# Designed miniproteins, single chains, continued (4): the designs that were tried, part 5

Each design is a single chain, and the fold is of that chain. pLDDT is the mean over its residues in the fold that is shown.

## One batch from the design tools (miniprotein)

Design m12151
Fold by ESMFold2-Fast:
Structure m12151 (fold): chain A 70 residues (1-70)
Amino acid sequence: SKAEEYFNKGVEYFDQGDYDKAIEYYKKAIELDPNFWPAWGNLGDVYLAKGDTEKGKEYYEKALELEKKK
């Protein structure tokens, strides 16, 4: 639940265009739940939005690895 709370806070900051705060809260979510793949995916999206394609791709690949649901 705390990981989801931090994730939701990250989404709020991302929607505001505050990418640094979004990264901070997504990383807090991952620290509490390293398997919470939505936080990894959104972290990738933030880095892509900042123009850091290499980091964005890394985090997105991690999210896809963890997402293996079906």
Scores: mean pLDDT 85

Design m12152
Fold by ESMFold2-Fast:
Structure m12152 (fold): chain A 70 residues (1-70)
Amino acid sequence: MEEALRKAAEEKGLDPEEFVKVHRALQLVRDPANRGKTLEEIAREVGFKSVEELNELLKKHYGKTLEELR
């Protein structure tokens, strides 16, 4: 799974590590089990230092913030 995401990112000229982390964050935000978690907790769980760092990448790749995807 992770390798397939890295491959897709490379084919699009994107950073594979960034793409994998962003995709993981999207899955966590959309999972009903995580509705009680803060956006900061989700960002940290996928390896980002802050929600702001994650939001910059989400805007770049999906045009939306983590708050908008929740």
Scores: mean pLDDT 73

Design m12153
Fold by ESMFold2-Fast:
Structure m12153 (fold): chain A 70 residues (1-70)
Amino acid sequence: MSGEKLIEKARELAEKYRDENPEKAAELEKIAKDLEELLKEGKLTPSKVASYGVEIAAIEFDAELERRKE
């Protein structure tokens, strides 16, 4: 459940930034794909969910900073 929510969040953020920051959107889409593969393989551990969660949060933070600075 937690991993599925993280995949959903990564995809929603990728869609949100697609036009404004295509590089960050592509990074988020790659993370979502990596998370889905890990989930399918049964390798999506709580530790990996936490690690990818931090990466997604960092990308979102950077995208919002760039958005405010143009």
Scores: mean pLDDT 80

Design m12154
Fold by ESMFold2-Fast:
Structure m12154 (fold): chain A 55 residues (1-55)
Amino acid sequence: EVEELVRRAAALALKTLTGEDFSDMSLEEILAYADTDPELKAVVDRAIEAARQVA
C-alpha cells in the first residue's frame, strides 16, 4: 500500500538525520516528531512526495 511506502520513506529520512530507528513507529508518530523541527519536516515532506510519485 502507498501508506506503507510513505511510512518507510519518512522513517528512513529521520534515521538518516537523527541516527535513531523509527521503523517501529506509525506514520502519525513519525509526522508528529518531524513537526517539532522545520528541517526534519522539510526532509520528511520531500521523502513522502518522492514515495507517492514512485508508487
Scores: mean pLDDT 78

Design m12155
Fold by ESMFold2-Fast:
Structure m12155 (fold): chain A 113 residues (1-113)
Amino acid sequence: MAVMTGLSLDAVSDEEREAAFEEAVKIAEENKQVLLIVADEARMKEAEELAEKAITEKKIPAVAVTVEEMTRVTLGDPAAIEKLEEEIRKAGEKAGSEEVAEAAIKALREAVA
């Protein structure tokens, strides 16, 4: 099973960003998953704004991470994994979807074990 729903801002044009975001939100909601928004550092403010919008307007736990941070998580860096887990918990609390956040954390731990 997929651990989270992922959206790479660097893979979409500015014109397609809103449509890509709405589709990612739909997939995350349909699958009861955390939305992971990945961006380079230059687009992190935009990624954080989209994550906040998903949490506040759509009630979906969403986390913005840099490509570098996501690479470290993929390689099994314990500090990067711990940081991502804490951001997921925080997003779940804010969205009122703590069960979705905890399921994602469990799946992440199983994927990197």
Scores: mean pLDDT 82

Design m12156
Fold by ESMFold2-Fast:
Structure m12156 (fold): chain A 64 residues (1-64)
Amino acid sequence: MRITARFPSGQAVAEAAGGEIERLFPGATTRVEGDTLIVDVPDGPASEEAARLLEKAGAEVTVE
């Protein structure tokens, strides 16, 4: 599953969120593109939890 999270607070927040996702979800891969964090994670409960955490962090989240 791919999660795209845009952080209105900017790139530093996206980078911090990416590090936290990799720490909490060892199977996830992250890439930061400016204010946007792209997360690739296995489908299932882990992907739902990752999306939820990003929304709580203030991101505009799109799930594909």
Scores: mean pLDDT 80

Design m12157
Fold by ESMFold2-Fast:
Structure m12157 (fold): chain A 82 residues (1-82)
Amino acid sequence: MEAELARKMHALVLAIADAVPDPELAERIRELARELLEAVLAGDYEKAEEYARELERLLAEAEAATPDAVAAARAAAVAAYA
């Protein structure tokens, strides 16, 4: 279940990143999402928590900049895993 949850969260974050119009911010979100997934799969929960906190901060920044696009991407990703 842990790997499935991590994969689901990774897919959700990638969908949000695709909705971010700033290519530098989008790429940083994708990079952190990958690092978070890799840390979870490796069992490194200390690093996973650090990456998750930084990712949450960047996602909040993206949502503040483009709330409608981010909300649409989140809804689409959640529907795919409902």
Scores: mean pLDDT 75

Design m12158
Fold by ESMFold2-Fast:
Structure m12158 (fold): chain A 80 residues (1-80)
Amino acid sequence: MSKEELREAARRQLEAAKEELKKAEEALKKGDKETAIKYAIKAMFLALVAGSEAYLAGDEELVEEAKEIFERAKKLLEEI
């Protein structure tokens, strides 16, 4: 896998992670804790994959973005 392919894969996973995090935040606002937990875990997993792919691609900024999404999802889980 080329560094460019890894970077593109990381961007796709990060976009998916952001969408799952948004769903988790929406579920939490509605009082649906079970759905919020489910989406937050998905967001953490996708962010971890994105961060790993970004690291292998040498894209430091993308690694930091993935880390930020991971920490936000983790914090949301701690709030539940």
Scores: mean pLDDT 88

Design m12159
Fold by ESMFold2-Fast:
Structure m12159 (fold): chain A 71 residues (1-71)
Amino acid sequence: MVVGESHEHDEGEEPVARGFDSETGRETEVERLDEVGESPDGTVRVVLFRHRSPEHPGDEVLSAALIRVAP
């Protein structure tokens, strides 16, 4: 496999959106939802993520991440 020299998060790597459940210490389940926004220049997308603990299924948190889109 060939690895590009510009291997960065803002170059289309999956955003590191993660959380931890304080009761279990486990990573929450992170689900990518939809793109809900875009910067005026089209270079940045706003993506929603749903964080859910398997131990606490009613404890859902939505977070937003800014993802840089390669031109």
Scores: mean pLDDT 59

Design m12160
Fold by ESMFold2-Fast:
Structure m12160 (fold): chain A 108 residues (1-108)
Amino acid sequence: MDEALALLAELDPQLAAILEHSRPGQVARELALLLLEAGRLSLAQLKEILAPLLDKLPFPEDQRLLRELLATDDVARALELLSQIRFHLLSEEDALALIDQLLEAARA
């Protein structure tokens, strides 16, 4: 969490301040959005990280949005889909694992 908030503060200080007390899944979503938008993470890397989460999302609508994201080669469409997925509904364990994977991919 602290590393994710520090990276968010580098990219968007106002958003990082808002997310300071947010659930890990919400932080993970905003981190993924900013990293993809800033070009710190490729769409291919994001898809690889998110693909295992299809069975971890509790609702069919979020699973459908994620399947569409995994099928798109359009970064703008991926950002639109990613903003709609309710990652705050992931377990804390899965959300923290997602944050760690996003941070590792951004550092590489």
Scores: mean pLDDT 81

Design m12161
Fold by ESMFold2-Fast:
Structure m12161 (fold): chain A 61 residues (1-61)
Amino acid sequence: SPLDELRERLTQVVEESKRQGLSPEQLAARIQQVVNEFRQQHPDTPDEDIGAVVAEVAAEA
C-alpha cells in the first residue's frame, strides 16, 4: 500500500540520519520533506493515516 512505502522511506531517512549524526531538527526537516512529497503523490490518503505512520517511525527513532 502507499502507507507501507511511506513507512519504508521514513525508516530509511531515520537510519541514514542516525548514521550521519544529524540533529533532531535536521531529521525533522527530512521527515517533513518525505511527508510533503508523499502527500503530493497520494492526495487521497487521509492525514490521520499519514500522521499515524510518522508517529510510529518517530517512536522507533
Scores: mean pLDDT 81

Design m12162
Fold by ESMFold2-Fast:
Structure m12162 (fold): chain A 87 residues (1-87)
Amino acid sequence: SAVTVSVPAEVKVAAGETAVITATASGDSATFDLTFFLNGEEVARATNATSLTLTIENATEADSGVVRAIAVDADGGGAVGESTLTV
């Protein structure tokens, strides 16, 4: 199956603010399993979804890094998108 995932290339917030990053998935399937990883750690997940929003409240400089969005469909199709979070 074809899968595409889209995320913002960059998100910038000040320390103490809320960072919001949304991934959207599209393709041959109606729904996807979506996962966000921040610096290699899983931070958010949605099943049977077309979008996933990661919300980081009271962001600190330690939250800065690479956010990866992974989308997979029921037929084994998958896609990866990356965003850079700067606090």
Scores: mean pLDDT 85

Design m12163
Fold by ESMFold2-Fast:
Structure m12163 (fold): chain A 56 residues (1-56)
Amino acid sequence: SDVALNYYNLGIEFLAQRKYEEAVKAFEQALELKPDYAAAAHYLQEAKAKIEELKA
């Protein structure tokens, strides 16, 4: 859906800005709207991995 794509694009923008917590929330919203959104699931894992790396 257009709304899921908009949340996905918002997540990508947050990743580019290194706003990883905001990126996670945006990708989770994309997946809530479209659970089979493979690209959103992939980048959600990348954002979560970066958060864990930065907490170490």
Scores: mean pLDDT 87

Design m12164
Fold by ESMFold2-Fast:
Structure m12164 (fold): chain A 71 residues (1-71)
Amino acid sequence: SVAEEFAAALTRLASLLLEGGVSNDTVTALVEALAAGDEERARRLLEENADKISPESREAARRALELQRRR
C-alpha cells in the first residue's frame, strides 16, 4: 500500500541521513515534518543540511513527499 511504501521511505531516509552525519535531532524533525505533510519545514531542513545530504538521501526525501501527497 502507499502507506507501507511511505513508512519504508521514511525509515530509509532516516538511515541515510544518520549515515551522512545529520544529527539525530534534525533527522527526527525532518521525519516528523514529512509524516505531518509539512513540506515547507521538510524542504527547509533539507536545504539547511544540504552539505551532509547525499543524492540518494535527496531522492529518498522526494519519494517520501510524493508518497505523503498520495495518502
Scores: mean pLDDT 82

Design m12165
Fold by ESMFold2-Fast:
Structure m12165 (fold): chain A 61 residues (1-61)
Amino acid sequence: MRPDEKEVKRALALMHLALLIRSRPDMPVEEIEAEVRRFGEKLGLSPEDIEELVAWARELK
């Protein structure tokens, strides 16, 4: 079935995070967290979803 808007937005945010880490491995975790928060806010994700993405950013770094 077609995913809802929230699932699509989360997938886009995860893709962006993965690309950011892969293309900029030298980027400090604080900058990655800031970028993830800004991107999530632009997509209209909830604060809870944004914090989950930030936690993943810390693990992937």
Scores: mean pLDDT 75

Design m12166
Fold by ESMFold2-Fast:
Structure m12166 (fold): chain A 82 residues (1-82)
Amino acid sequence: MEEEIERLRAEVDQAMAELQEIAKKHGVKLRVEARLSPTEGELRVEAEKLIPEIMDALGRLFDAIRKLVELGETVELRLEVE
C-alpha cells in the first residue's frame, strides 16, 4: 500500500512537471487545481488550448489522482502556467 501510494504520488509529480513543460514550450496558459478526498472534492482545469500532449498528460494526472483517492488519500495540488 505505502509503496503504491508513493508510486502514484510520483506519477502525479511527473505528470505535473510534464504539463508545465509542455505548456511553457507551446506558450499555452494552463491552470490545474484539485482538492479531492474520498468523500468530496473539486477539480478545475483551465487551458487556453488543448493539444494532444497536454490531453495525454492530463489523462495520466487524473488517473493517478483517482487511484490515490480510491486508496483513501487526499490530493491537493495547484499548477499555473502563464
Scores: mean pLDDT 81

Design m12167
Fold by ESMFold2-Fast:
Structure m12167 (fold): chain A 74 residues (1-74)
Amino acid sequence: SLEEKRKEYEESLRKKLEETVAQIDQLRNDILKALIEESLGLNPEEARTRIKQLNEQYEKLVAERDKLLEELSK
């Protein structure tokens, strides 16, 4: 019972970590694209707003990843 619950909990954390890492990778690509768009002067106001929003999402996901890694290391 306790061993089964621990395995289920660990599996849940690993799945959430995989999802979080995938979201971080996608955000990195989106940030890079937005930075290129800003550098080229294409829709600069929209690009700046998007960069700000993406950076805020990135910081939240990185913090979540770090918490999941800490929990899994215990």
Scores: mean pLDDT 85

Design m12168
Fold by ESMFold2-Fast:
Structure m12168 (fold): chain A 60 residues (1-60)
Amino acid sequence: MTDEEFEYKLKLAIEQLSKLDKKSKEEAAKRIIEDVKNDDSLTEEQKKKFEKAIEEELKK
């Protein structure tokens, strides 16, 4: 996946999570993280960056 496509998907995921209730946000985040781990189009660095961004969103 290109960095531009990655940044777009990350932005979309964080935006979607920010609109959810705390419980729904936690459930959606777990699913997104699992999908990211299984996405072979992402580099290992992109996967780590994605997971970190989602974890930071969950702390808000």
Scores: mean pLDDT 79

Design m12169
Fold by ESMFold2-Fast:
Structure m12169 (fold): chain A 74 residues (1-74)
Amino acid sequence: SEELKEKYIERFEEELRALVDAKAQGDDAGLSAALKRINELIDEMEKLGFSPEEIAVLLKEAADRVQARRAAAA
């Protein structure tokens, strides 16, 4: 459903924001934790029947949202 896709985009956006913040701060532990959470989300979506191509599209949408929010804050 579109609602389910939106929930996963929101979850990816949260983890991608954490990843970007950890990288900016030189927080290697935070970087590793965020990457682990992203991989766990991908695995969860694959188990729900999402294709790798669908997951890639939703991940890109989340990344685009992170970039847009950072640009708006600058």
Scores: mean pLDDT 86

Design m12170
Fold by ESMFold2-Fast:
Structure m12170 (fold): chain A 64 residues (1-64)
Amino acid sequence: EEDVKKIYEAAKKRIEELIKEGKNEEAIKLIDETIAFLKSLSDSLSHITEPAIKELEELKKKIE
């Protein structure tokens, strides 16, 4: 659980840096890869993965 949160926070920070640099295509690719990772996790982690996926999908929609 804690490792999943750390992986997500690291990915989110990297995505935000890419957006600040105007690298929207790279940011979208990383968002898609992160969503795929979160969706591959156990349903028991849905309390972490579902809000994270929703947050990433909203972010992707704003930059594409």
Scores: mean pLDDT 78

Design m12171
Fold by ESMFold2-Fast:
Structure m12171 (fold): chain A 94 residues (1-94)
Amino acid sequence: MSPREQTHAQVGAVAGLLAELQRLLQDPSASLEEVRAAAERVVAAVRAFDNPAVTQFALQQLEELLAWMEEQDAPAERIAVVRETVAEIRRLLA
C-alpha cells in the first residue's frame, strides 16, 4: 500500500475501536472493566501504528467524545477513563 492508503487503513482500524468504546460507554450494562479494556485497545493500536496522523485523529475523536460525555452528565468513572485515555494519547505526541 502507499503511505496514504496505509494511513487511511490505520485511521479506519482506530475508528472501529473508538466506535466500540463509544458503544460500551453508552451501554449502562457494560462494566467499567470492559470500558477500560476497550480504551486500552485504542491506545495500543495508536502506539503500534506510530503514525502522527492516526494519533491526531484518535486524540480529536476522544476529546470530542469527552466533551460530549461531560455535557450529557455521563457517570464520573466513565468520564475518568476517557480523560485518562486522552492524557495517554497526548503523551504519545510529546
Scores: mean pLDDT 87

Design m12173
Fold by ESMFold2-Fast:
Order: sequence, then structure tokens, then C-alpha cells
Structure m12173 (fold): chain A 82 residues (1-82)
Amino acid sequence: SLEDPEFQQDVDEALDRMWEGINRATGEPASREIIDAAYEALKKEGIELPRSEVAKLVSEAGIADTSPEQIEAFIAKAKAKL
């Protein structure tokens, strides 16, 4: 849980640097919303991966939005690869 404002600021700064790295590595603007939704969905299923790895899986799965249907399809594809 994030209950410390200073901790939240540190997390936000680290996340911004991570997203800049992902955008540079992929050559495409990363959808933070889609990747965050996919990351949290995998985490609920007991699969904890770095966001950079989740971004690759999202790109490979070709999901376009954060709708429940797209996220469920993504989880099914990710589980099939594991």
C-alpha cells in the first residue's frame, strides 16, 4: 500500500524513467494504461513480471485497450506461453 507521499514521489520518478526506457527500446510509444492493466491482471493470477516484460507480452498479444474482454484474452495467451 502507498501511504507515504515521499515514497509515491520516488515511485513516480522511477516509473517515468522506466517508461522512457521502454519507449526507446520498442521504438513505439508504450500505452501505460494497457501495460499497467495487464501487469495488475497478471499479478492477481499470481504472475509477477517486470513492466518491461509485460510490455513485450502486450505487444505480442496485440491487445488494443483495457476492456475486461481484452485483458482476459491477454491473460489466457500469457498463461498458454508459460
Scores: mean pLDDT 70

Design m12174
Fold by ESMFold2-Fast:
Structure m12174 (fold): chain A 58 residues (1-58)
Amino acid sequence: SAEVEELREELLRLMRENGYSDEQLEAADRFVAELEATESEERTAASLRGLIRGVRAE
């Protein structure tokens, strides 16, 4: 979905800006892909928002 895609891009952008490694970015991207495969779009979006808040809080 467009919302999940935007949240995924925002998460990866914030992680990159906060000094996360390329390996950590790849791991996060794989985790999001697994969420999309196993969870609903609403739950995936909620999980992504939680991760974004976590990165911003550090």
Scores: mean pLDDT 83

Design m12175
Fold by ESMFold2-Fast:
Structure m12175 (fold): chain A 94 residues (1-94)
Amino acid sequence: MEEIKEEAEELKKEAEELIKEAMELLKRAETLEAIKLAIAAALNAIGAAFSAEQAIKYAEEGKEELAKKLVEDAKRDIEGAKEALKKAKERIEA
């Protein structure tokens, strides 16, 4: 479905922005806890970007069920990245 590909492309873009934000927070982190949270955010965002890219590929190949599963995996990883990013920001601002 064209819709799955479009959703996956949007998720990939969001994940790439989250990677950038996590890397910038890592540069500003002065505590071990903030560093760990920034790394966790980066890893989740990288996983989301990979899953979204694979979802685009499988959607183009007509593998609809696999593409949908990868979109779900990307959404989960994006939420994990956002939560870790929020906690990292809170620790840096403490």
Scores: mean pLDDT 86

Design m12176
Fold by ESMFold2-Fast:
Structure m12176 (fold): chain A 78 residues (1-78)
Amino acid sequence: SEKKAKELIEEGKKLYEQGDYEEALKKYEEAIKLGDLRLQALAYVNKGKVYFELGDKESGIRSLGESIRYVGDDIEKE
C-alpha cells in the first residue's frame, strides 16, 4: 500500500543516516514494489544516494535515471 511504501522510505532514510546502507537499500526496494509513481521515484533517488556512498556509481546513476522516468521530468514536451 502507499502508506506502507512511505513508511519503508522513512525507515530506509533512518538506516542511511546510521550508515546501514545495505539495509537501507532493502527498504527502498520494498517501497518501490508497493508505492505509487511518486513514491517509486523518491525511493529510486534515495537508492541512488546509497549506491554512491557504497562507491557503485553505475548503480547510482541507473537508480537516478529510473527516478526521472517515474516523475516525468520533461512535462513541456508531453
Scores: mean pLDDT 79

Design m12178
Fold by ESMFold2-Fast:
Structure m12178 (fold): chain A 69 residues (1-69)
Amino acid sequence: SKKEELIEKMKELLEKARELSQTDPVARRLAETLEWALANFDQLSIEELEETVKTFERLLAALERHRAA
């Protein structure tokens, strides 16, 4: 389902945030927020989950680019 796909993406983003959190305190805070969202996913709408995924994809991609550059 769409919701299951979004949960999978959030888990992938959480893994990425945890890896980055070893060198970036911003990534640590993002990981904590994603952990909370995953614990409460049943209370969130599909639209809220989609917006969360998009926001964190943008934030983590920006951190990754700075790390790679």
Scores: mean pLDDT 81

Design m12179
Fold by ESMFold2-Fast:
Structure m12179 (fold): chain A 75 residues (1-75)
Amino acid sequence: AKSEEAKADLEKGSEEVVERLPELLEEARRAAEAGDLVRAASLLAAGYILATSITDEEKREEAIKKIRETAEEIE
């Protein structure tokens, strides 16, 4: 297993990355507009995984909603 220190640092880093979800969703939209649906799907999947790691219920629901809206715009 990875060190416990690395796990704690990753959890804190994950919260910071979750705040950057809008950038990830914009990148997914750009990939779809370029016709790269595989990249767009991968970015949406990564965003969803990050969103499910949010401990704050309200922020988690907002993140998931934004991901869903972006997915609907792409397809």
Scores: mean pLDDT 70

Design m12180
Fold by ESMFold2-Fast:
Structure m12180 (fold): chain A 56 residues (1-56)
Amino acid sequence: ELNLGLVKVSSIEDPEEARKAAEELAKQFGVELVVREDDLGNILVMPKAAWDANTA
């Protein structure tokens, strides 16, 4: 679900499919998105700025 720049794509268990969805959203909204898998196997899609903050 898209929520304030964070997307949890729990219904898409394939990272490749999640990336394709993220690329389409990035094109539509003109933002850069990154895809990450959490410890529970959930695929998360988020803006690059939020990803960079979490990895610092």
Scores: mean pLDDT 60

Design m12181
Fold by ESMFold2-Fast:
Parts: sequence; structure tokens; C-alpha cells
Structure m12181 (fold): chain A 70 residues (1-70)
Amino acid sequence: SVKEEALELARRASELALEYKRALEEGDEERARELERELEELQKRLEELAKELSDEEREEVLREAFEELL
């Protein structure tokens, strides 16, 4: 289902967001840039999938994906 796919991508985005935060804290600028690009791609895909969900489901998915980035 679209929701299941979106939730899987949301978990992936959350993991990358934590790695991105760690890279920034460690001063690993190159790693942070790589993770930022991956996160941008995942965010775009998640936002497109989220448009096909109900408002409540969409909020759940976006919160899961972007909690560490917001």
C-alpha cells in the first residue's frame, strides 16, 4: 500500500537524519553533504507519496520522516 511504502521511506529518512546530525556534530562536512543530498531525494519522494494519503496519514508519515530535521 502507499501508506506502507511511505512509512518505510519515512523510517529510512529518520535514520539518515540522525546520521546527518551526527556528521554535523563531528565536523564531517563531506559525509554531511552526502547525507543531505540523500535526505532531499527521500523528502521529495515522501512528499509525493504523502499527497495520496489522507490528511491524518500524511501528517503521521511526514512527522516520522522529518522529526529530526524540524
Scores: mean pLDDT 77

Design m12182
Fold by ESMFold2-Fast:
Structure m12182 (fold): chain A 55 residues (1-55)
Amino acid sequence: MKEEILKILKELLKKKLGIEAPEDLEEAVLFIIDNYEKLKDVIPEIEKEIEKLFE
């Protein structure tokens, strides 16, 4: 799950914002928090993709 979440996060950040996320999930979450204003419009997409992992 942790690796799958990180993969989805990295793919969405790259596709939507052209940003390379950190390799560590905890660091990626901190990156999102620090860059919230830039990411707020893509957070719903990230949540939706993560939700699909919990079938």
Scores: mean pLDDT 69

Design m12183
Fold by ESMFold2-Fast:
Structure m12183 (fold): chain A 75 residues (1-75)
Amino acid sequence: SLEEARKPLEEAKKLFEEALEEPDKEKALKLLEEAEKLLEETRELSWKSLTPEELKEIEELLKRIEEEKKKLEEE
């Protein structure tokens, strides 16, 4: 259902926020990878039940995760 897809989206947002506040690069990267995996699974398995707004949120958050991962991996 739509509610099932929304729950992992909210969890991924929480992981992303925690990653931004994490001073340890390795831990931050792990949190970003967990958030990315949840969003990719949600998009793949539940995309037919996602609203256009939820799909946009997933795409925007995935882009932000990729940008933050690149910043962490450039050292």
Scores: mean pLDDT 76

Design m12184
Fold by ESMFold2-Fast:
Structure m12184 (fold): chain A 76 residues (1-76)
Amino acid sequence: MAEELEKKGDEALKKGDYVKAGQYYHRAGIEYLKRGDYEKAARYFEKASEAFQKAGLTGAANYYRILAEKARELAE
């Protein structure tokens, strides 16, 4: 469930495991995307981008920022 992936992402973020947090937020975003919830998909791709940026993975952060922008466009 997407809601479980959100909680795991938040837990990883609190522990400073930014890579794990980004991966959980990515999976949550994909699950919301499959459900047609583009607004929540955009939110979790944005959180994945922020987590990967904190991990120093700028390329991954940029990738998820672009996915978040595309999901927001689909929500409109």
Scores: mean pLDDT 86

Design m12185
Fold by ESMFold2-Fast:
Structure m12185 (fold): chain A 124 residues (1-124)
Amino acid sequence: LLITQPFVLESELRELPDITIVHVSEEELQARLSEADIVLLTAEELAKLTSIPSHVTLIVTVENLDDLPILERALELGAGRVIALTRNPEIYEAASKIEGVEPILLDPIEEPEKFIELIRELSK
């Protein structure tokens, strides 16, 4: 699991067996994508990527409806799986209409157990 920003559940995720968490800078993200099975990133960071390996699962945090076209770009760049993670029901509904994108309505801060379960399932 690659993380570009500090994440409140990082310590809990590090306790999971078979999950390795690596913090990378935004500048290193493109170069290190091939090392990752799962990448947690923002829509802004996704917009800067030029290619994505087909084995990579992206978890994209979406806070604005204007970010939705970037999810389609991730599929065009070759991402194996694109998950739109949002706290906003309106964004969740809009993302559900994009073919190939998996929307998840979840707040990792309010529902940490559900987020940990998501990472565990994706790591299989």
Scores: mean pLDDT 75

Design m12186
Fold by ESMFold2-Fast:
Structure m12186 (fold): chain A 61 residues (1-61)
Amino acid sequence: SPEEEAERADKIGDYLLKQGKYKEASRAYKFAADLYRQVPGNEEKAKEMEKKAKEAEKLAS
């Protein structure tokens, strides 16, 4: 399901962030946000993923 895929993308993003792969982490979080937006009731989770992506982007710059 999109929700399960989003949860996996979030975990992959966290793993990449710990490995210092900030650009890849940001992309994974953005993908998770897009997937959460497709599932009714997950607007807050999508926003959380967008915030995580922006923080990863700051670390990449």
Scores: mean pLDDT 87

